# Designed miniproteins, single chains, continued (5), part 53

Each design is a single chain, and the fold is of that chain. pLDDT is the mean over its residues in the fold that is shown.

## One batch from the design tools (miniprotein)

Design m17820
Fold by ESMFold2-Fast:
Structure m17820 (fold): chain A 95 residues (1-95)
Amino acid sequence: EEEEREGAFLVLKGVLRLLLSYAKKYGIDGAVEYFREKFKFPDEMVELFRELLEAVQAGDKDKLREAVRKIAELMGASDLAEEIEEFVLNWAEKL
């Protein structure tokens, strides 16, 4: 359903926004560890968050796309990968 798709996109945007914001304050290791401990995300998801943050810091657009696709797939929202990539790129300018 379209409503479920929109809900997944909003949740994913919120998670990624917090992740990017925390990485700016605490660095990649600090942000990743905080998300692991506080939100109890699976290790697979935490590693993908690390890959995403490293790609953002490196300016590696191909690596960024790969990380976003993997995160979207793990969350059951593979169809949103392109929209999430654009969101992260726009947000990364504030990092």
Scores: mean pLDDT 74

Design m17821
Fold by ESMFold2-Fast:
Structure m17821 (fold): chain A 92 residues (1-92)
Amino acid sequence: MPTPVITDKEVFELEVDGKKIAVVVVTISGPVTDEQAGEIVKKIEEELKKKGFDKVTVIFTSSTPTKSVTTFSTLEEAKKAALELKDFYLKN
């Protein structure tokens, strides 16, 4: 069985309200279990917290032809994305 393959991994560093935040976008080709996703998140979080980050956010995406488009090119865009994700998870 094909294991899930990480086809792209981008790390964006930002500071929001005095907190150092890392946003990691992981593009995956193939099926991922919740357990596999949890282990990937845990490993990334441990690594980045050792580097002094207060918060780590991991976003999983499917491989797309537009993956070359850079996200979070500005601090405002990064803050907006972080707030939208926070509001989404707090609402449910």
Scores: mean pLDDT 59

Design m17822
Fold by ESMFold2-Fast:
Structure m17822 (fold): chain A 78 residues (1-78)
Amino acid sequence: KPLFELSEEEREKALLEIQRDLAERFGNVTDVEQVKDEIIRFLTEKYKIPKEVAEKAVEKMIKGGGPSFIDILEELLK
């Protein structure tokens, strides 16, 4: 189910899973801009996050000067 269709408990669990998956896949990446398309694809295909939301989340992470997965979670909660 898309995140916006989940219950509060299911959404919290999904956000923790997203954070963990991102950290495991991209946590050792030094240049987030090089994997921007892969992160966007991961969020849109696995979690059905709208492309526009995923793009904003990745841009926020890039502006933060590194892979801050908390920034992605904050954008998804808006």
Scores: mean pLDDT 71

Design m17823
Fold by ESMFold2-Fast:
Structure m17823 (fold): chain A 72 residues (1-72)
Amino acid sequence: IEEAERFARALPESVKRALEALLILERAEREGKGEELKREAERILAETPEEDIARARELLAEMRAATAAALA
């Protein structure tokens, strides 16, 4: 967890913001609520450069793949 914080500090601010927005969207989908949170997250992503969003999605996919492998 502390190691994750150190990695987060090394990321550009726009990538961090995109990653947070993607996590908000996924959480809202799981809970079946949070339309306001979804709209805010979509707005953040719309204001973020595509390359930074792509990097954030790669990081999220890596985290998901690692979790799936550990559970398999």
Scores: mean pLDDT 71

Design m17824
Fold by ESMFold2-Fast:
Structure m17824 (fold): chain A 70 residues (1-70)
Amino acid sequence: SDMLQQQADDFTDNSSSIRSDFVTTITNQQQNGQITQSQRDRMMSAMDQVMSDRQSVISSIRQQAQRGQM
């Protein structure tokens, strides 16, 4: 139970770091002319979808941890 909550917290923290690094990378690529603003926007939308799906999984793990206390 506690181990699953810790893993969910670690996944949340890692997701924030990965997203921040991704935004920095694609912003630099746009500034350097390697991608267009439209391409950057599409990549951001794709990342937001992945993060949303990941949060759903994390919520499921947390619910399973709670059931282990019954």
Scores: mean pLDDT 74

Design m17825
Fold by ESMFold2-Fast:
Structure m17825 (fold): chain A 80 residues (1-80)
Amino acid sequence: MVEIEPLTPEQLRELFEALRLVRDEMERALADGTVLSPETLETLRRFLDFVESHRDQLTPEEREVLERARRLLAEQEARA
């Protein structure tokens, strides 16, 4: 297995800020009935997979945001 280098606190902060934006964007899209493009869904899936690879460095609150974003992505993919 390729060993994933631990993120710095600054990188973790930026990653979590991006995760929150992704969650908020998906919640907005679901609320207004917007279907995200296949390209957007692929980008979001890859991003969430990257965040998941650093799950052990996340706080419980950050993990809850990740879990929510994962569920929102699944709902968006079901609509695409």
Scores: mean pLDDT 78

Design m17826
Fold by ESMFold2-Fast:
Structure m17826 (fold): chain A 65 residues (1-65)
Amino acid sequence: GVAEGLEAARRVAEEIGKRLGELTGNDEYTVEARETGAGNVAGTATVGDVTATVGGTPEQMVALA
């Protein structure tokens, strides 16, 4: 469901944030997970001025996480 998708989206965003931190030499990153509409979810990771977003169905995010 959407709740499982949001947890998965957050986990995916945390993995992306960690990798962006490694690539940029920055130890700090922020993550956000949100519903995008029609039951879909997205995760966003930000390191300084660099932002990456991944989105999809709850099932896609669970499979990716």
Scores: mean pLDDT 82

Design m17827
Fold by ESMFold2-Fast:
Structure m17827 (fold): chain A 88 residues (1-88)
Amino acid sequence: HMTLEELLERYKDLSFRNRAPEAIRVVAEEHGVPEDVIRQIETAYLLAAANPELSEEEIIDFTVKHAEKLGLPPEVVEAIREALRAVS
């Protein structure tokens, strides 16, 4: 189990787009989010990230709003937002 701190140190030279999926997974798993829900959040991230007109902040907002729609608690939604901002 990789922590967010370990991910940031190990992959410091990788772009936001390369670190963001792992950051989502690490934080969601730490908060006990089910695998099927994590996959839905990852899919939302990938859809937003495929749009070349979206900024990193807009990609984060899209991903986090999708997590909210899936019914995750506010503290988990904010933890995902913070993790994505940390890898930006």
Scores: mean pLDDT 78

Design m17828
Fold by ESMFold2-Fast:
Structure m17828 (fold): chain A 110 residues (1-110)
Amino acid sequence: AKEKAEKAVEAALEGKDEEFMELIEELIEEGHLEEAAEAVVEAVIEYLEKNIEELGENAPEYAKYAQKAVLEKDEKKREEYRKKALELAIEAFKKLREERKKKKEEEEKE
């Protein structure tokens, strides 16, 4: 789980978007939601620090909090924003996994 999450972050930083998404999807499917969330938030933080760009209003809520963490100069507030981004990412991935599980159960009944 942790090794797969670390590999996902490396793939994202190298611009290997397909490999990054596949690794994140595998972590979500396997129920490693915390590792998936940590990898995505870390990748977004490092991307924003390197590219210094503003996220649009349609960006996921966890990505917006990751951006706030990058832009915040107070270390305590930065950590609070990072923690909030992680919590929101975990919730988003939990919902996605539940929706995927429901779809599989419906397909098995047909």
Scores: mean pLDDT 75

Design m17829
Fold by ESMFold2-Fast:
Structure m17829 (fold): chain A 93 residues (1-93)
Amino acid sequence: VKLVPRTEEQRKRAIENTKKFFEKLSKADIESVLRGIARDIAVLHGNTELAEGIIEALKNKDYDKLYELADQVPDELARESIKIGIDKLKEKD
């Protein structure tokens, strides 16, 4: 069976589920999840500089830099998940 991209409906469901997931998390837990996604980017794509940049921007609460770095993430679901997490961090800050 060939691995096919998620359908538009499956992508919308994944995004909605991600929003609901982050809504229930504390600020510290959202930061932990975003650090996890950044580490996965380093491992899966070999982009250690992007991952380190995201972790440092999270530590410094530099949300503008976080959005800039999120736009550089090649995986669409990871990129959207990071952006949703940043939005929720800003709302809770």
Scores: mean pLDDT 76

Design m17830
Fold by ESMFold2-Fast:
Structure m17830 (fold): chain A 68 residues (1-68)
Amino acid sequence: TGADAARTAVELANSGAEEIELIASDGTVMRFPGDLPEAAALAAIGLGVDGQETITVRAGEEVRTFPG
């Protein structure tokens, strides 16, 4: 869910990620600084509400994909 993607974005930012990237199933890519995890979390929730089939959270080499 978008909420699970949001939680992961916050977790990765808190672990020292410099940048958080969100990739939606429609090919939309959104990038956020790691010091603004709340903005990434709100965007991930928005992608889930908008009906994206998958939401991928990336920070460096860490990649996690969730159903929307």
Scores: mean pLDDT 80

Design m17831
Fold by ESMFold2-Fast:
Structure m17831 (fold): chain A 80 residues (1-80)
Amino acid sequence: KVEELVDRINEKMAELVDALEKNDSEKILESIDEIEKLLKELGRELEESAKKVIEKIRELAKDKSLTPEEFQKKVTEVGL
């Protein structure tokens, strides 16, 4: 259950990195929204930690100085 959610979050983070590389604003927002939904579901099992993870992902996605590779590295450091 938790492992399945983590796998899906990692898949959506990979989609987000691809969208960032292509500068696809619509796809970036879609991917963030899907990650948020999955983290909210995971949050029902893990509570406080999931909210912190989604907030960090949002901050990283807004940082236009990060390359897609740097974004991926930082997201994996904070991802579950």
Scores: mean pLDDT 76

Design m17832
Fold by ESMFold2-Fast:
Structure m17832 (fold): chain A 98 residues (1-98)
Amino acid sequence: AFDEAAAVIRELWDKALAGWPEEERAYFRQRVDAYLERLRAFAEKHGWDKVAEYLEEKARQAEEDAKRPGLTPDQVRLLKAMAEAYRRAAEILREAAK
């Protein structure tokens, strides 16, 4: 369940970063991996349903951040992709948790 949610987050963010230099994409992937490990630790302490709830809040925050003035089109695309990734990951975890 978590590995499936993590794969969705990685796939959607990699897609959003298509066209960026490889060095920047690699740096972002490392940050995503660190974030996912923190989510795993949080789930071990609080349960997977709490991780799904947290990801749902992160999706809403990313959608709001995408509306902020002064962002580049690439930043807006990335934030929207992050919101979609968080939302889909939360759905997978909700299904696994029932």
Scores: mean pLDDT 74

Design m17833
Fold by ESMFold2-Fast:
Structure m17833 (fold): chain A 59 residues (1-59)
Amino acid sequence: MINNKVKELENQIREALYNGDTEKARELAKQLSSVASPKVAKEVNDRVNFGIGLQKRVG
């Protein structure tokens, strides 16, 4: 059951980053951190931070 929520949040984070909504991506990553293991939460947060950094270079 937890796997379904994690996957849904990961998809929403990906869409938020794709749309340039960095605030929403951060909020969703925080929600994921509360339901995922610390290792998975760290990986997702690192990915979000990387995506924001990449977008900052293009914008």
Scores: mean pLDDT 73

Design m17834
Fold by ESMFold2-Fast:
Structure m17834 (fold): chain A 82 residues (1-82)
Amino acid sequence: SLKEKAIELAEKGLEAAKKGDYEEAIKYLNEAVKYISKVSGKSELEIAMEVGKLAAEYGGDGSIEKRLIGAAKAIKELAEKY
């Protein structure tokens, strides 16, 4: 399903972020947002804003790694709600 694909891509983004592969992480997370947009009927911008709001609860130290990990977790939460 589109939802399962969004979760898969978010998990790949999370693992890339943990390895320091930030460009690959961003690529996977952007693709996950597109799938959530299709499932939810909301625009990619609206989903990105919801991800940013949720990710703020996870990215406590402001590092690129932790910010991308927070975004991946937020994307998984949003995908599971749709």
Scores: mean pLDDT 82

Design m17835
Fold by ESMFold2-Fast:
Structure m17835 (fold): chain A 80 residues (1-80)
Amino acid sequence: MEKLKEALKKANELYQKALEVIDQTGSEKIKELVEELKALIDEYMDLLNEGKLTPEQAEDFLSRINELMKKLEEEIEKEK
């Protein structure tokens, strides 16, 4: 659970950085990844708020969030 909270904090920081890059470059690819990451976080928050989040689901969300963050970081680097 704690690793997922740390990943969410990092995802929020990356999300803010990505929005700045979108404002400067207009990158559709970065925008798509940002929207995908937001949708994933919204799904996680919905399950958490409903009290339905299991440890197994939390590990799945952690994996998916980390994968999307990696893809987003790679696309940001390509825009430099």
Scores: mean pLDDT 80

Design m17836
Fold by ESMFold2-Fast:
Structure m17836 (fold): chain A 80 residues (1-80)
Amino acid sequence: MEEVNKKSLEVIEAAEKSESLEEAVKAIEEILGEKIDLERVREIQEKAGAKEEQTRASLATAQSLRLIGDAIQEELEKKK
């Protein structure tokens, strides 16, 4: 959980420091070691009618919650 909490906070901080969606995606990719499909994120942003700032915050929050959720699920599975 410590590593998950650290990465979760780093993801949020990276998005807050980023001035563009491209910078936020790149920073999150570097923190998580995962590729994020920037074109797909752009497509979803356009379909939702969301502003770039809203998309950055939403993406960071979603990735942060995913990390925490995955860690919780893994611990629950260990108890089976």
Scores: mean pLDDT 76

Design m17837
Fold by ESMFold2-Fast:
Structure m17837 (fold): chain A 90 residues (1-90)
Amino acid sequence: SSTLNKYIQLGKLLGQLENTKDEKERKKIQDQINNLIKEIKGLSDSQLSNMTDKQKADFLREMADELSKSSSPDAQAAAQQLLKAADKLE
């Protein structure tokens, strides 16, 4: 489904962010991550910026739980990246 593909894409972007050293490229990836989260949750910029770290971590874990139900290697890899990102927020 389109929703599952967006969760996989978010996990891939989070993995790219961890492997990127260039500040300009990191900002570009972070902007893509923020836009994708807004699309997935139907949030405005203000609503996303007002989310607590705990709320963001809970959201990432919910997506990881859905991805973990898939036997797809891409889904499993994305789930791990989402969980790592959630852990860093707490």
Scores: mean pLDDT 86

Design m17838
Fold by ESMFold2-Fast:
Structure m17838 (fold): chain A 58 residues (1-58)
Amino acid sequence: GMSEAARKAALAGADDPAAAGRAIGEAVGQNPETGARAGKLTGSTSAGGAAASIAGGV
């Protein structure tokens, strides 16, 4: 399911930026752990904010 999966991903990104970073790292062929670490290092709500904007904007 596109919208349901996207919504879950957006919520996961807001709740756990490491999970969002991990998924992004995997998608670009990078080590998912590296992606997760980068997400945590930014320590930001930017992934959550972007995800919320996308989810709210649809």
Scores: mean pLDDT 55

Design m17839
Fold by ESMFold2-Fast:
Structure m17839 (fold): chain A 89 residues (1-89)
Amino acid sequence: SNFEKAQKLLDEAFDKLAALEARLDSLSVDEVDAKVAEINKMVKEAMRLAESDKTLSPSELQELVARAAAVAIRAAGLLVEARIRERRA
């Protein structure tokens, strides 16, 4: 289903986010920004896929929105951490 596909895409985005966090101290700010942009594109694709599925319940859509927001917030946090690190180096 589109719901399952959106969930799998969000899971992949979360995995990329975890990999980025693990490598944060080894990456430049520009590299972190590029990875965050990639993760955000995956989140947008997942939401677009979910919104195309008229069979989704309101609770299923809300769950996907909550997961998408969580990934986007954490990604933004990592970019802020990278920028602070650069300014203090």
Scores: mean pLDDT 85

Design m17840
Fold by ESMFold2-Fast:
Structure m17840 (fold): chain A 97 residues (1-97)
Amino acid sequence: ASAEILELTKELKKILSKAPELEVEQKGNTITITSKGSPAGELALGRIGVFLSKFKGVKVEKKGNTLTITLLDTEETKENKDKILKEIEEIVEELVL
């Protein structure tokens, strides 16, 4: 992945890691999010998955309580970087309130 996609992936991990209900791991351009079983964490996981699946440059896979997100090195992903960061930050802020 490009440096821009790797940086976006790091920024997303940093934001998601603020949520105590979520366990977040990053490997390259892939983020794995696991819900710790709370209703709030499960709802946040669902919201994140639905939102990100709308982007052509984002691959989203859900298995049980784990969401795997892969950011593809596409212009669509780069053009939507700020939108992706803002929406994920809003979801996480609701979870930490």
Scores: mean pLDDT 82

Design m17841
Fold by ESMFold2-Fast:
Structure m17841 (fold): chain A 120 residues (1-120)
Amino acid sequence: MQPPPKVYLASFTADSLEEALEKARELVREAIEKGYDFAIAVAKTSDGKYVVVVATRDGRERVFEADSPEQAAEEIKRIVDELAREGVISPETAAQLKAAIDDALGGKAADGSWFPALPE
């Protein structure tokens, strides 16, 4: 009867680590303000670094850096598993999101958002 959690996933490129972090935080905060329960933004810098920002409706924010898309995906999946363990998202939502993260970081972003909600 209740709808599933609404998840936002975005990727983009930035010229610097500082710009990547600022833009990623802006995107996740805007997503939460728009009614998303969980938001992830992944930015690639010009020097090949990855910045990841994760935000939840309950006010949590996590920020980390990665040296590769594989490392970024692994770290995001760890956060997703932790949130599922804590009951913030369902195990089914966690499984779908981890699959989406693998696909997203292995491919190109269509625009500033890959998943405005979980896949059907």
Scores: mean pLDDT 72

Design m17842
Fold by ESMFold2-Fast:
Structure m17842 (fold): chain A 79 residues (1-79)
Amino acid sequence: IPRSPESVALYDQALAAEAAGDLDAAATHLREMLTKWPGVSEELAQELADRVRAGEISVLEWVARASGELLAKKQEEES
């Protein structure tokens, strides 16, 4: 996870929006956070945000899945 103040603020805002039931706002904040991550595609960012917006995954699960995907891609490029 990018540990910039911007990414932390967006993550906190996404969690607050999810707690308030505003999944559209949560998805928007997560999508913006994903654009700050090197190597994550816009298609993946959109898909994951749409899944949060649909209530299929939580903000916390989204972060875990996105982090796992980014790590897997980096390991594959290093091998």
Scores: mean pLDDT 70

Design m17843
Fold by ESMFold2-Fast:
Formats: sequence, structure tokens, C-alpha cells
Structure m17843 (fold): chain A 80 residues (1-80)
Amino acid sequence: SLKEIGLEYIVEALLAVGDHVDEVNKIRQEARKKLAETTDPEEKEKILAEYQSKVAEVDARLQARLDEIRANYKKKEAEA
């Protein structure tokens, strides 16, 4: 039923967002650890750049995953 398809969509979207939050938290934790161990300004700049790059990659993966979930559920609704 369309109602069951809608519930599956919400569940998959929530899991995707949860996975994103967990990955961003891990990236932040690693960056904080590295920054706490570093006094060199150039190394701090490198750590911050790596942090920004990794967060951007995780954000891009979330967007791609949400787009795929949405497309799959629109297809299921059309076929139901």
C-alpha cells in the first residue's frame, strides 16, 4: 500500500540522516584529537582543511543517498 511505502521512505531517510550525524561526529572527534596534539599553525590549517574536505564528502554522500531513496520510492509509488 502507498501508506506502507511512505513509512518505509521515512524510516530509510531517518536512518540515512542518523548515519550522517554519526560520521560527522567521528570526523569532528578525530579533528579535535589532532588539534589538541598540534601546536604548529601550518599543521592546524592542514587538519582544518582535511576536516572541511571530509565533512563535504559526507554531506555529498548524504545528498546522493537521499536522492536515491526518494527516486526509488517515487518509482515504487508509480508501480503500486
Scores: mean pLDDT 86

Design m17844
Fold by ESMFold2-Fast:
Structure m17844 (fold): chain A 95 residues (1-95)
Amino acid sequence: SDYDLRQQVLELAEQALEYARAGDVDKAIELLEQIRELLSQMSPTEFNLILLETTEDGIREIRESDDPAKTAELEAETLLGMLVGGGNLIRKKTK
């Protein structure tokens, strides 16, 4: 169900943030790629599509960053904020 997938995404996002804060960029990217795969299996609601796009953009930004560990931290924090905030934060951040 979307509920079970969203709970898995939340757990993986929390782990990605911890690895990013520890400077383990490769592990943070690995976890974000797992999140992307899970999000692609969810129902294509507006919120789920924005989460998917945010995750895909985040992975790209980390790979292109001059400070990939800090970028990974910010991207994981953004994704967690969206997941915990239930869509209201997405509207406020214009993404």
Scores: mean pLDDT 82

Design m17845
Fold by ESMFold2-Fast:
Structure m17845 (fold): chain A 106 residues (1-106)
Amino acid sequence: MSKYEKLEEYLRKLSELFQKAIEALKNGDRETAIKYLEEAKKVLEEFKNESDDPLFKRVAEEGIKTVEEMIEKVKRGELTVEDFQKAARDILLKFQFLLEIYKLEE
């Protein structure tokens, strides 16, 4: 599997986990929302550990920090659906940017 295909798989996994987390949050199920955010954090940690590129590591580190902040806000009942969508979209757009950079290098 190419490095591009692996990066695309990480983006897909993150997108699916954020979608599941936001649906749980919309239903008032904070425990399930936290579960999917913790899984998204693990995906980001795996991506960081598998990446040798400093830019990839930085994007992963920023994503991990954002997800950790989201988890703490969900625990306090302070994370709105809109704020969740904005935070998740920022992470996903940064991964999409990495995909476009990698595409141009092949």
Scores: mean pLDDT 84

Design m17846
Fold by ESMFold2-Fast:
Structure m17846 (fold): chain A 106 residues (1-106)
Amino acid sequence: NAEEEEKKRKIERLRDLALGTIEGLALLALAVEKVSLKPGAKLGSELEEEVKKLEEKLKELVEKKKAEIEKIAKEALESGDVKKAEEELKKVIEEFSKEVVELLKE
């Protein structure tokens, strides 16, 4: 019915926003690291190694969070529980943000 289609659309929008937020935060974290590693301060090989290590850690974290988002969205689509999807997706984004900040502390 129309109500079920509306719930499905809301859950799909929440999923897409959460996925985009995770990818956007990872991109910003890499940009911050690259700006912090000024070419004149370190040898090029050391700069590239530090950026690569962060990129690998961020890639692993992003893939893990994307899997969590997809699972939440799938379960919400099966149950029709838009509010639960919103709350659980917000939690995943908040946890990802904290983990990204921790990665940048060194």
Scores: mean pLDDT 80

Design m17847
Fold by ESMFold2-Fast:
Structure m17847 (fold): chain A 95 residues (1-95)
Amino acid sequence: MEEEERLRDFLKSLGFSDEAIKLALALYRKMVEEGKFDPSRAAFLALAYALRKVEGLTDEEVAEILGVSPEEVRKAIAEFEKYVGDELDKLVAEA
């Protein structure tokens, strides 16, 4: 998917490790494959999660990067964590 390629290239440009990039892409693929999110929404959620939880940026910093409000970032992270559950915990441990 074009969104997957964009997500990968963006994370590489920020200096993410191969493990962090692998995590973000795996989460994106899982969301799209299950048909619960459209590709653009799945990419947004995966990217917000990677910036917030893997890189440790604040909700405000992630909001500036993504062009959304900090409240939308918090909602996206909560939605993503709730959706992935145990799968997320396992993938974060691999990053």
Scores: mean pLDDT 71

Design m17848
Fold by ESMFold2-Fast:
Structure m17848 (fold): chain A 87 residues (1-87)
Amino acid sequence: MDQQAQQISRRMRDQLIQAGVSQGRANATGRGMYLALTNPDVYQRAIDLANQGNPVAQAMVTAYDYIRGRRTRQQFDDAITNAANSM
């Protein structure tokens, strides 16, 4: 599980950098995603923020659902693009 969370977090970081997000912000967001994927309390906070319309938190929730087979890869990629456009 930890290796998969690390891979997903690195992918989000790399996709954010490719979309023009600064390395510092992309690194911080990747770390936040890793915490959301590995810590239930952080994941619950991400759900609450996503429900409030936070696009970065929506990408984290979509990643969690993607690794559990509830969302497609395309939905995850779209969520990262939407998060990048908000940053």
Scores: mean pLDDT 83

Design m17849
Fold by ESMFold2-Fast:
Structure m17849 (fold): chain A 84 residues (1-84)
Amino acid sequence: GEAVLEFLRRLGLEREAKLLEQMYKFINDVLAPEQQEESKALTQASIARSIMPGLSPAQQEALLEALRKDGVPEELLAWIRSAG
């Protein structure tokens, strides 16, 4: 989850970065380990999709690469790309 958090902070999207950190803490503290990875991927995808329309093409590409690095599956990446 670190690559997406660093991307958000570099763009000055502090609100989205803090939300993602808070959601990760909730997921780690409340959900069983078997549910944590899927929930983290869905949370990253939802936040990423919400910011896609406001990003330049180069920023969109960088966000998708950060999501791949963080292990977000290609089906969710396609869903995020559709919002851009």
Scores: mean pLDDT 85

Design m17850
Fold by ESMFold2-Fast:
Structure m17850 (fold): chain A 64 residues (1-64)
Amino acid sequence: MVLSPRERAAERVLKYIATLSAEELARLSQRELAERAGVSLGAVRYAQRHHAEQWAAAVAAAKS
């Protein structure tokens, strides 16, 4: 399927989170995640709300 600009921003956030350690995730706020991933705070919140299972999977991967 073709991703909307909003979905593409959400994918970028999820990919970035997957590269972080558990300690980095615990220390970063949603605002700092947005800044580091190069997206808006709204995109981070959209990813968390509409891709909750993928968000949880990325966090779990970081904790390994």
Scores: mean pLDDT 75

Design m17851
Fold by ESMFold2-Fast:
Structure m17851 (fold): chain A 67 residues (1-67)
Amino acid sequence: GMVSREKAEGAIVGALARGDLSAEQASKAGKMLAATGKEEVSSEEVRKMVIEAGASEEQAEAVLSLL
């Protein structure tokens, strides 16, 4: 399903706060999300951004669990 950009940003920040993402991974993923210009993104797009930011599949699942 689709989630708002704000909710996706919250998930990235939440994962950073929990220690599931590094500060560099969270920053890079957040910049990719902002660069899309979209108001809504799919969970698959969020997974892709987090992995492209250098995160593992396990780390991406942690972010998606917050959506």
Scores: mean pLDDT 84

Design m17852
Fold by ESMFold2-Fast:
Structure m17852 (fold): chain A 81 residues (1-81)
Amino acid sequence: MVEEKRREVRRLAEEAEATEDPEKRIELLTEAALVLYEGAALKFGEEVAREKLKKILEEDRKLAGENPEDAAIIERVEEAI
């Protein structure tokens, strides 16, 4: 259910905010993004969700600029889908 996926994303985001370890934060936020993708796939279908997510990740990569943490999250999500 999409609502349960949203709650899982919130839990992962809260854990990421609480951690002082950048690598742990990258892992948690990557997992949160993948859970969001799963929720979108349940609502829109896997093909449409994947296409939309890839476009979002391409734009986010341009906006991340020099932030290596954001770049790492984007890269890991792209490789997982």
Scores: mean pLDDT 76

Design m17853
Fold by ESMFold2-Fast:
Structure m17853 (fold): chain A 101 residues (1-101)
Amino acid sequence: SGSLARRQALLEQLNAELDAQEAAGHSVLQLVRTIAQFARDHGDIDVAETALNQLQQKYSQITPDLVQMAVDMLRQGVPADDIVARLEELLKQRALEKVRA
């Protein structure tokens, strides 16, 4: 269908941008920001959910609960920078817990 073809094209465009950013040495948090902003700019949050699930497979620090949190914040209209700030805080907290364990 047209909607499915559009989503596939958006996902391919987003993946190309993410691949270029990874090659340029961008951090995982910068990749999350790109995903969040892309979803808002194109009005398709499901593209962000798919891309975040793919990112989770590459980066172990991105857990299913963090993906769900980011998707929920996107659906609530939270800006990309605020989503990244919240994710960064949670990752810092988890890193400190891992050092203590």
Scores: mean pLDDT 85

